# Designs tried in a protein design run: designed miniproteins, single chains, continued (3). Part 91

Each design is a single chain, and the fold is of that chain. pLDDT is the mean over its residues in the fold that is shown.

## One batch from the design tools (miniprotein)

Design m11351
Fold by ESMFold2-Fast:
Structure m11351 (fold): chain A 78 residues (1-78)
Amino acid sequence: AAEERLAAIEEGLEALRPEEIELLVAMGLSREEAEEAVERMTRLTLEAQRALAAGDEARAAALKAELRALGLEVEKKL
């Protein structure tokens, strides 16, 4: 069900976290900035998936917009 899919997504994001942090550090972010960016991206992604599972398309769209804005913020730091 939706909760099972959300758990699988969360596990996948958690497993990839170390590699994503190291990639951002290699690209020019500080370790603290990389860790914060990955944590924020993970949280927003999971919240968007929860909103979609609940049928809240407006909230999901708003959270996706926040994810795009965060991506642009990270790019500006590089």
Scores: mean pLDDT 82

Design m11352
Fold by ESMFold2-Fast:
Structure m11352 (fold): chain A 65 residues (1-65)
Amino acid sequence: MSKEEIAERLAKEFGISVETAKAIIDELLAQPDPRKLDVDALAERYGVSKEAVLKAITLLDEHGL
């Protein structure tokens, strides 16, 4: 599954824009160290639920991205 397909799936599941989903994915890929990742701050920054950010992390991990 491509980054674009993951973004579209995330957008559909959580009712957010594809652009917002792509921005979240890009932020997650820019910070590969999970110890430095603040999921709550990222969710607040993009106006999405914490569940949306956690799902994005799961989808990226499952697809080797």
Scores: mean pLDDT 78

Design m11353
Fold by ESMFold2-Fast:
Structure m11353 (fold): chain A 92 residues (1-92)
Amino acid sequence: IEATKERIIALLDRLLAGVEATERPEVAAVIRRHFARLREELERARSAEEMKEVIERVFDELIAELEALGDTETAGRARAVRDALLSLVEQS
């Protein structure tokens, strides 16, 4: 579980760096806020099931906000990232 948390956090940090370089400031701010919350909740998770629940909830909220901003392409990428993170948890 701890090794999986470290892998996810490292991936989130890398993804956020890419987002800051590429996305509109308003989109980057939304992603940064949700990634910060995801990191906090993942650190408190004590099981793979809790990690999956946190990832699903935070990404569903992120995807909804991105769609509200009209950024369907970034919302699609967020879905792909969510699925990848869920797979990492399942493999742990």
Scores: mean pLDDT 79

Design m11354
Fold by ESMFold2-Fast:
Structure m11354 (fold): chain A 84 residues (1-84)
Amino acid sequence: GADFEAAVRELFDRARELAAQAAPGTKITVTVETPYVPGLPDFEADVEIRAGDRVLRGKLTVRNDPAAGKTTITLEGTVVAAPP
């Protein structure tokens, strides 16, 4: 839904901004929360985000907490220099 899409966009925007300013080798963690999304499974995915002359390589983790009414989205990765 719109809230989940907005949260994912916010997560990637924050990660991109941090990666663009980070030295190669920097570890970045960004977490956002959204209202619980019924039917969305817990999952993990490998991600690569290009930010100018930097690439953030890492993992996206989605965890649902129906009792708390929330879904937590975490991106953890390491910044590397973009290939020429």
Scores: mean pLDDT 84

Design m11355
Fold by ESMFold2-Fast:
Structure m11355 (fold): chain A 56 residues (1-56)
Amino acid sequence: SQRQLELEKIQLVVDISDKVSKELQTLTDRAEREKVLSKYHLELKKKIEELEEKFK
């Protein structure tokens, strides 16, 4: 259902945001921080696409 898909997308964003925050706390270098953000941005996009396919 569309509602279930939206709820799972919200949970996914929350989970990835928590992982990003924890990794960024260990990093002070700007280039390394940008790399972490890019990595999780790509992971989030991929997992959202997987969820949308699952709920077709």
Scores: mean pLDDT 83

Design m11356
Fold by ESMFold2-Fast:
Structure m11356 (fold): chain A 60 residues (1-60)
Amino acid sequence: MLSVEEVAERVLELAKKRGIDLSTLTLDQAKELIKEVTGADEVSDEFAIEVLKRALELSK
């Protein structure tokens, strides 16, 4: 199972590759990026918020 840390790192990398500013992402956009990096069909709001928060911290 991928940790929040591993998913956040992959989301940050994908966002950089696509020129996406993480600070402007909506929750729905964050869920879509998480689905792409994990292959999951469903992502909870709680998990998406934790991943987005961590990815923003890593982007410093």
Scores: mean pLDDT 80

Design m11357
Fold by ESMFold2-Fast:
Structure m11357 (fold): chain A 69 residues (1-69)
Amino acid sequence: AETLLRTGKALYEKGDYDNAIAAFEKALELDPDNPEAHRLLAEVYEKKYKETGDKSFLEKAEQYRKLAE
């Protein structure tokens, strides 16, 4: 799980949001209650919303942010 979070962060820093999401989702498959993965998914989906204007990404970001708390 930790390795997947590090991989996802590196992808996110490069602007590869889709692969970052995949890495964080895989981390949640291994540890469903990982708050760090939930926070990072919220951040990536917020970035996708800003780039695409697709409100479905904003809704996903809000859901993951709530799960992180």
Scores: mean pLDDT 80

Design m11358
Fold by ESMFold2-Fast:
Structure m11358 (fold): chain A 60 residues (1-60)
Amino acid sequence: SLEELLEEYQKLMDEYVKVTREIREAKAAGKDVSELRKKQLELGNKIVEVHKKIEEARAA
């Protein structure tokens, strides 16, 4: 349902914000961010996919 897609979108967005903050902190500490960046990319891809599904559900 549209409601379930909106909930999934919100959860993914919250995770994305958290990972972005973790990347900033890791960079400031001189730590490797490769794994965090991979997770950020995966979350970004999922967000785009869910957003497309929301748009399709609303446009139908």
Scores: mean pLDDT 86

Design m11359
Fold by ESMFold2-Fast:
Structure m11359 (fold): chain A 61 residues (1-61)
Amino acid sequence: SKLDALQEELLNRLAEYMISLGVPEKEAKEIAEEIKERYRAGADFLELGAEASRKLLELLK
């Protein structure tokens, strides 16, 4: 579906987005890879998004 394609596109750009927000490249790549692996294993996209947002907020404090 179009939504699935957009979700995959967002995940592929997740590390770039985090780096653009000030997250160090190493940490951004580690978080993005973890989230991608969990998504491919069947985790809910919105739940993963909420978890990623929490981690991002902690890193930007």
Scores: mean pLDDT 77

Design m11360
Fold by ESMFold2-Fast:
Structure m11360 (fold): chain A 62 residues (1-62)
Amino acid sequence: RSTKKYTVDEAARLAYEKLKEAGAEFLLERFGARSLEELLNLPRSQKLKILRALGFEDSDLL
């Protein structure tokens, strides 16, 4: 598909949805986020660390 760049918040929402579908949302607790709201309230630098850990490339992010 065409390369669509995501904002960090859009990528975080997608990552949360994928983790929840897989039953792996508990992995977010290791980064200090127990919910989507907590994830979105993290500093941008912390969100980027989570997204990179989940396999997002810097080229996919705005």
Scores: mean pLDDT 73

Design m11361
Fold by ESMFold2-Fast:
Structure m11361 (fold): chain A 82 residues (1-82)
Amino acid sequence: MKKQELIKKAEEYYKKGVEALRSGNYDEAIKYFEKAIKYYEEVDKNSIMLANAYALLGIAYRKKGDEEKAREYFKKAQEIVN
């Protein structure tokens, strides 16, 4: 997949994840953010969008009551941000 195609796919899944998170569909949000992260990582392991996707994945896990996974993903987001 070309870099531009990867970014487009990542953005599509990111938007779906945000919509799912806002509507309270936390399992769906997790699934979409995991897909967005996979595509963003193929492009750049240190992008702001990748960090944002990890942070939102952390929020989704926290909303499900999985604080340990939430903490892990928040740490990943923080490691990317400079």
Scores: mean pLDDT 85

Design m11362
Fold by ESMFold2-Fast:
Structure m11362 (fold): chain A 75 residues (1-75)
Amino acid sequence: IEEAIELLEEAKRAAEEGNLEKAAELLYRAADILEEEGLPDLAGTLYIVGAMIRAGYLSGEEAAELAEKFIEKLK
């Protein structure tokens, strides 16, 4: 799960920079890893959040806050 945490930390930084496309892509990659690690519910949540970011439902600040919450949940 360390790789997923690293991707989530990168997603948080991308969201803070206003790069929402990159943030969503990194969340999808973290979700794929979490699914492989046997955490399908959390992976599903990350896919949904990434899709919401791409659809414009979340600001960069909101996306960064959510990424931080996922990081805290995994640590």
Scores: mean pLDDT 80

Design m11363
Fold by ESMFold2-Fast:
Structure m11363 (fold): chain A 78 residues (1-78)
Amino acid sequence: LLEELRREAERLALEAGMSEETARRVAEIVAVAAQSLANGDEVAAEVGFHEIRTEFGASEELVERLRELARRAAEELR
């Protein structure tokens, strides 16, 4: 689950033009966000998505796609 989530998030980041290093970092943040959502901690998850947008320059569209992936993974982790 988390491994598949990381691969999909990394793929989306790479398709958006991010480097491999940045894409891996984004994928790790998304995996942590999914765990936070599974635990009911929406605030911690939102901090991760804000970092992806503000530090790594992700578009709103990319952040929304990553948020949806994290939510789906969180449902399966519950």
Scores: mean pLDDT 82

Design m11364
Fold by ESMFold2-Fast:
Structure m11364 (fold): chain A 65 residues (1-65)
Amino acid sequence: MIIEGAGFLGLMEAIAAASRGEKKIVVVSRDLEQAEGAKRLLDHFGLKDVEVVAATSLEEARKLA
């Protein structure tokens, strides 16, 4: 699953994807700390087996997904 955007909406989409059983989430953001934030939030909600990968562009994200 590829998630575009920073901040609140991207984090909520990551939680929703993980709750649906997604095991790999690629976060596209100019700020690479957004992927780290998403991983911390997923771990907090017990979704610890989800891989979160950072990408700076949609093209990069598609190669990592």
Scores: mean pLDDT 70

Design m11365
Fold by ESMFold2-Fast:
Structure m11365 (fold): chain A 93 residues (1-93)
Amino acid sequence: ARAAALAEAEARAAAAREALRALADELGLPEETVEALLALVDAALAHARARLAGDEAAALAAQQEINRLAREIRERLSDEQFARVQAVLDRAM
């Protein structure tokens, strides 16, 4: 059901936020980087919502925001830090 899929997406986003906050504390990431990581989770949730609603324009806008945030995060992190962030996102999302 669409409602169940949305609830699952929201639960995964909440889990990703908590896991990323814990990882950010472990890695000593600056607040600006943490804010970008949380914004990436929010954009991914917006993309999931748009896809479930059949809103292609909103899905495209969310995908563009995901791409922008992913580039920003990549520039702010070392290769090792990025690999750990990616592992958290893959596990939670």
Scores: mean pLDDT 85

Design m11366
Fold by ESMFold2-Fast:
Structure m11366 (fold): chain A 58 residues (1-58)
Amino acid sequence: KIEELTKKLKQQLEEISRQARELRESLDDAAYQEKLAQLSDQILELQVKVAEEVEKIL
């Protein structure tokens, strides 16, 4: 079902968001900024991939 795919995407995005928060507490600013940029790119890539998979089902 589309609902299950949407749920999975949302959970993955939340996990990446949590990783960003943990990195904020654990890393120095320079390392944190670089990791945050990488996570942001991963979020965008996941959104595109899931959108394409949803379109295949629709």
Scores: mean pLDDT 73

Design m11367
Fold by ESMFold2-Fast:
Structure m11367 (fold): chain A 81 residues (1-81)
Amino acid sequence: MSPQEIRDRFLTLSLEEQKAELLRLLREALEKDGYSEEEIQKRLERFEQQLEEMEKRLSEAEVKEYLANLILTLLQEMKKK
């Protein structure tokens, strides 16, 4: 599946579904980089806190666009490693 197809599918998901998918991909990326389970959990918790702050300041559409762009970036970075 192309990065654009993934992004487009991601934008059709609910905000909660987008967060779940992004957190899953972040976990996979961190595991491939050799982080421990404890380090992964701490990084995911920090990211979730950042998302909560964004949701307070931005519209749902803006948050969804940001998450779609992050997933695309992560998938591209995972291909390089």
Scores: mean pLDDT 77

Design m11368
Fold by ESMFold2-Fast:
Structure m11368 (fold): chain A 61 residues (1-61)
Amino acid sequence: SAAAANPRVQRVAAYLRENGFTGESQREIAERFGVSVSTVSTARRLLIEEAVRELHEIVMK
């Protein structure tokens, strides 16, 4: 999707994969990367969709 191809979304998603879901708010993460809160929300959503897909594969075993 266009969102997954967005380099800003990918950068935020990479940070969240490495550091996990920290106690930082979406606004704090947005300020850290110089992106909008909607970009952070999109990155978080992509990681959740990825995790749900992986969990579904494991559970359906």
Scores: mean pLDDT 75

Design m11369
Fold by ESMFold2-Fast:
Structure m11369 (fold): chain A 93 residues (1-93)
Amino acid sequence: MTAEEYKRERVKRLLEEGVITEEEAEEILAMPDEEALARLLEKEFEARFEEIVETLGFSEKEAEALRRAMELGIRDRASAEEMQAVYDKLLAE
């Protein structure tokens, strides 16, 4: 699969799921592949984060701790142990 095909398929899926609007889809499709894929990953992250927070009934503090832990996993390819350590640290503050 090419980066262009992957980008197009991901945009289609997120648009069908209501995660992005048609306007956002056009913006992402106009971006260079690397930038578009990063933007799609951020959108998928936000949708998943909101679903988890709503489903589990997280407090604002717990939601912020989870968001920071997940950002490490996505941006820095952090392990589950590293993400858990950050979550625990932020929750303790």
Scores: mean pLDDT 71

Design m11370
Fold by ESMFold2-Fast:
Structure m11370 (fold): chain A 76 residues (1-76)
Amino acid sequence: MKLPSELTARVVGLILGLVAADLEGDEEAMQRYAKELVRLIKEHPEHAEEIREFVLSALKDNPRARQLVEEALAEE
């Protein structure tokens, strides 16, 4: 990945949170983590596409979490 190590660690942490919440069916937790990921992407527009691709690829087996992230990203 072309992301800085500190940013990569934050993204991975949020993905793990989303996966855990999806496994438990915790819609509120998934929404919170999705919003944090979108906020992180907006804070780093130079890495926005790479973060988006990485997150959506990591969530390929978590369709609900993936959908929430895609919906949050569609808001701009």
Scores: mean pLDDT 80

Design m11371
Fold by ESMFold2-Fast:
Structure m11371 (fold): chain A 67 residues (1-67)
Amino acid sequence: SEELKKKAVKNLEDMIKKLEELVEQGRPGARERLANAYRALATVYKQMGDEEKAEEYRKKAEEVRSA
């Protein structure tokens, strides 16, 4: 399960990088998808016991939605 969580983190980080590029390009819906990806990553970090990273990515999700 820990190895599966590490794989989920890597997959979400790769997805976030692509979504950040799409947001920069002004693609419709990209900010909403990016916010959802940040929330998913925050959830995985919380499940791993990394409360600091969980809170960091939760805040990034809110910032992307609000901007």
Scores: mean pLDDT 85

Design m11372
Fold by ESMFold2-Fast:
Structure m11372 (fold): chain A 51 residues (1-51)
Amino acid sequence: DKVIDYYVQKVKNAKNQKEIDNIISEAGHVFLRPEDRDKILEAIEKVLKEL
């Protein structure tokens, strides 16, 4: 899905916690389906472990 891939790429390119928080906020409004949200949250958790 192009929309999910867009947010995953955005998370991978995030340089700080503030950017990640903004991405989480946006994803929460765009993805009403829990399964799609979980994929983005998994990508966020991986990036957070690198910060």
Scores: mean pLDDT 71

Design m11374
Fold by ESMFold2-Fast:
Structure m11374 (fold): chain A 92 residues (1-92)
Amino acid sequence: MPVSLQLALDAIDLAVREGGSVEVSVAGDTVTITLRGLSPKAITALALKAIGANLEGAEVEVEISGDTVTITLRGLSPAEIAQIRAYHAARA
C-alpha cells in the first residue's frame, strides 16, 4: 500500500477511536484531512506516523493547532483518493 494512502487511513482510524471528528477535502491530486478532538497522545502518534511517511518519500504536511490536526497529502492517484473518501464515508 502507498505510504500516503496508509497514513490517511491510519489517521481516520485514530480519530474515530478517540471519538473525534474527521473531515476530508479534495482538490485535484491533493487530499486534506482535518481531525478534531484528539488527545495529546494521539496527536503525537499521528505526527510520528507523518514523519515516517515523509522519510519514505511521501508528500505530506502536518499542521497542529490545539486538539486539531490537519494532514495534507499530495500527488495522489484517483484510485487512492476514492479509497480515502470511501473509508471516511464508512466510518462517519
Scores: mean pLDDT 83

Design m11375
Fold by ESMFold2-Fast:
Structure m11375 (fold): chain A 75 residues (1-75)
Amino acid sequence: SLKEEIEKLLKKLEEIRAQNDPSLMGEATAISMKLFKLVRETSEITPAERQEIQKLVSDTLTALALKYAKERLEK
């Protein structure tokens, strides 16, 4: 189901967030785009679950961007 595919992508995004590796920014962005597409295609996701997904995406991309900026400043 689309919900199961969303859950799989969420798990992968959480793993990327835990690694906090800016080289994964491209992969995180691709996963985020696919997540938003799947969320639009299904009625099985509640508004509350959509907000949680948006938060995870925002938090992950922001963390990776900050890590990238910090590494550039350490040079």
Scores: mean pLDDT 83

Design m11376
Fold by ESMFold2-Fast:
Structure m11376 (fold): chain A 70 residues (1-70)
Amino acid sequence: MARLEEAERLFAEAMAAKAAGDYETAAELFRRAMALVKSLLPELAEDPEAALAEAEAYEAKALAALAAAA
């Protein structure tokens, strides 16, 4: 639970940074949140490989959107 709560907090901070126009901080916080989520997938997901692939795709898409906005 604590790791999931940390990831959620990092996502919230990333969204706040994005709203403030700080896209570099938003990208860093988002990467940290995704790293925590990906580390938990083998223990939480019924299909860890599929869940990891979806998380990687989501991370790539979100980081590309942040880069385009910066």
Scores: mean pLDDT 78

Design m11378
Fold by ESMFold2-Fast:
Structure m11378 (fold): chain A 60 residues (1-60)
Amino acid sequence: MIEERLLEKARELARKGMPVDEVVQEVARDAIDAGLTPEQVARLMEKARELAEKVRAELA
């Protein structure tokens, strides 16, 4: 699913040390490019932020 791919990208970017805000922006851009609705984009941005923060904390 598109959402799963975007969250996996968020996880990879977080593992590479990308700042959480930049991870969220990358996911938002890809979601918009994929034709997701504003509500879906907002929800994915929230999930990407939580995931990126958690991944960076767990991998540190």
Scores: mean pLDDT 81

Design m11379
Fold by ESMFold2-Fast:
Structure m11379 (fold): chain A 83 residues (1-83)
Amino acid sequence: SEEEAKALLDRVRELAEEIKKLGEKDPEKKTKLILAAGVAEGLAGIAYGVGKATKDYEFAVETLKEILEKAEKLLKTKDPSAV
């Protein structure tokens, strides 16, 4: 649904902010973590936008769930190469 896709987009955005905060605390990983957060936000926005434009919210939800899972793995491992 559109509501589910929007909720997933908002969750990816929240996780991206947490990933950016990790980058501020880890100078060695800062650039890669900020890049990974930006990629996650960008892809999530595109997935939601495509779903809205095509009314294919099933595609948007499935794609956003994959992005969310990868963002969660990044937060748990604190390793941008794990995603």
Scores: mean pLDDT 81

Design m11380
Fold by ESMFold2-Fast:
Structure m11380 (fold): chain A 72 residues (1-72)
Amino acid sequence: MEELVRRAIREAEELIEDPEVAERLAREIEEGKREILEMFSDEEEKEEAVRRLAEQALGAARQEAELLEKEK
């Protein structure tokens, strides 16, 4: 589970050149993980939810990076 979050953050940092966007993504992933850990008691459900969170966050980060490039 922790490995999934760390991998997602690492990939986001590699894909996103803007450090502000990368840091916001990392914060959102960590906050989402914390919420999932509080909501679920089952380990399998936690891992699945965190995996989905990481995948969604990476997609959102790529979209936000594109929007920021457009706004500048």
Scores: mean pLDDT 71

Design m11381
Fold by ESMFold2-Fast:
Structure m11381 (fold): chain A 73 residues (1-73)
Amino acid sequence: MERSRELYRQAMEALEAGDVERARALVPQAREEIERDPESVYALLALGTALGALGRLEEMRELGERVDRLRGF
């Protein structure tokens, strides 16, 4: 959980800064956390945010829908 929260924080910073290279580096790290815990909301948010920073909006949307389902929406 702590690592997933840190990845989400880093992904948000990369998005705010327009740091595409940092966002690209975070994608495999967030995917590793999702493989360990597929229901990790923070890992899913980290991946979605990093993909958003990369302009991969369709994948970001699909991850957002997955997060909403896990949160009971």
Scores: mean pLDDT 82

Design m11382
Fold by ESMFold2-Fast:
Structure m11382 (fold): chain A 82 residues (1-82)
Amino acid sequence: MEELIEYLVERGVDKELAERAVKELSPIIPDKEKLKMVLSAAYVLSKRNPNKSEKNIEIAKRVLKDAGIPEEVYERAVEILN
């Protein structure tokens, strides 16, 4: 869990928001690799990403869809990281 918080903080997410996202989503997504994938994609979709491009948005959404993650779950992750 600390590794996921560090991953987000290194990308400019506030530590408190990163801790909140991990704490809230980890019971919903118990698989650590899927949780990391959701949080990574949520960062790409969030206002914290200075290089938010249409191509990167499409890639992030495709990754989440391929992983079988419900839209409501990653939308919540984006909301927390904003």
Scores: mean pLDDT 76

Design m11383
Fold by ESMFold2-Fast:
Structure m11383 (fold): chain A 61 residues (1-61)
Amino acid sequence: SMVEELKAEAERLLAEMPADEALNRFLARVSEAYKAGKLSEEEALELMNYAMRLAHKKKQE
């Protein structure tokens, strides 16, 4: 699904770059998918919350 693909993208970005940079890039990606009608509002919020939790965890390490 698009949600699972974007969750994998969030994990990849957070592994490859600093947490704040990864989060900014991922949130822009989710916003574009939402504007294109590829994500519901609920799915976009789920993905944003997922990425924010991963970024927070990375900053604690």
Scores: mean pLDDT 86

Design m11384
Fold by ESMFold2-Fast:
Structure m11384 (fold): chain A 86 residues (1-86)
Amino acid sequence: DEEIKELVEAIEQLIEMAKERIKDEEVRRRVVELLEEAKKALEEKDFDKAIELLREAKRLAEEAGDEALALLLDRVIKKVELVKAK
């Protein structure tokens, strides 16, 4: 599914952004872990799990003060919700 591949690629870009931008090592590690699990959930078409994992990653990005990363995560969440609704 091309839409799922695009979402997976978007998450891979967000993983690289988190590695570069989140300075707290524990928060960075947790965000990366959540995004890797969300990527796997999307590949398995478990959209509910992917949304839950992405929401937790967004919360941690907001706590880290990276509002731009949080906004990009919110956009990916909304795209996953649209794919689930089909």
Scores: mean pLDDT 87

Design m11385
Fold by ESMFold2-Fast:
Structure m11385 (fold): chain A 84 residues (1-84)
Amino acid sequence: SLADRIRAAMLEMGVDPSRATLSDVLAAMRRVLGLTGSESAQVLEGVMKRLGVKYPDDVVDADRAIEAGLEAYDELEEKKKKEA
């Protein structure tokens, strides 16, 4: 699954899942999904809002952050379709 690819990318980056920051999860998502800087910023804001996280360096539950990130990414893709 896409979530499994993101987890694999985090491990390849040397991220400890028990100490993963939101920035670590976003970096793995950017790598797997090929996000631009603008798309990464929008996904980050969406995840922060969904998880109630105030800072990108906050430690997060990696699985919850991946799920929230994929939801934010889907919302971004739907928004692009409506603007096209």
Scores: mean pLDDT 82

Design m11386
Fold by ESMFold2-Fast:
Structure m11386 (fold): chain A 94 residues (1-94)
Amino acid sequence: ATEEAKKLLEEASKKLVEASEYARQGNIDEAIKKLEEAVKLVRQAAELDPEGTEPVLRIVEKMLEKAKAATDPEDVEIYATLGLIAVSVGLKAL
């Protein structure tokens, strides 16, 4: 279970990097799409390892909510980066 959860969080981290890169390019729509893909992967990880992953899921879901409300690509980049930090901390805790 923990090995599969780690792989899902590693994939989520890659999606969050992609989200940050799209936001930096001014492409909010693609950045949000990558954030949504990352949230889906973190949700799958939380089903396998709730204790280690639920706090990460809450943070990434909140970052997606904030990104969807944002009009500035710089804000979307910040939210993607905060999500990436949360996933990185989660990976060390698993």
Scores: mean pLDDT 87

Design m11387
Fold by ESMFold2-Fast:
Structure m11387 (fold): chain A 80 residues (1-80)
Amino acid sequence: ATAARDAALLEEGREQRASAVAAGASVRDISPEEAQRAVDESLAALARLGAQSTPEVAAQLEAMRDAAAAYAAAQLAAAA
């Protein structure tokens, strides 16, 4: 992959991570079930980006996914 492609994948990963975090945080404004669905969709998008990436980029995307999943899980648990 070119450096530009790798940078684009990491930037999309950062956007999906931010979306998962925002979805988890919004549980107070929507139902926990709706928040969980939005989180799951963003985390699935991060996993798909990782599958399309070089091992180096995939490792960074997986770390972003794990961090976002942990944050979202904590927000959802606190709202339940």
Scores: mean pLDDT 77

Design m11388
Fold by ESMFold2-Fast:
Order: sequence, then structure tokens, then C-alpha cells
Structure m11388 (fold): chain A 61 residues (1-61)
Amino acid sequence: DKERALELLDEANRAAAEGDVDRARELMAEALKIGAKSDEAAKALGERTGLSPEQIKKNAA
């Protein structure tokens, strides 16, 4: 699921760059949900965003 979390993060960043903030938030929420359930995904998302794995899991609410 690490691959899926990173794909969702990349899609969220593209949506944000295009000005679609609502879509970017929804895609980011999906990526964070995967991070909350997988330590590997949380670490990968943290490395891409500059957040700790703990912060990724906390922000997945």
C-alpha cells in the first residue's frame, strides 16, 4: 500500500497545482488513511512531506 499512498500524494499535489483544492484535500486524506494503517506508508509519506510518521498517523483523522 506504500505505492498507492505515494500515487495519491502525487495526484493530490497535481490537483493543488491546478487550483483544485477540494480534490487535493480528498486525495491527501486517502493517502493519510493508508499511512495510518501502514508504518511503511507513513514513513514514505513523511519523507515526501517533511513530516514524521507519527505526524502522518495523527493527521489521518
Scores: mean pLDDT 76

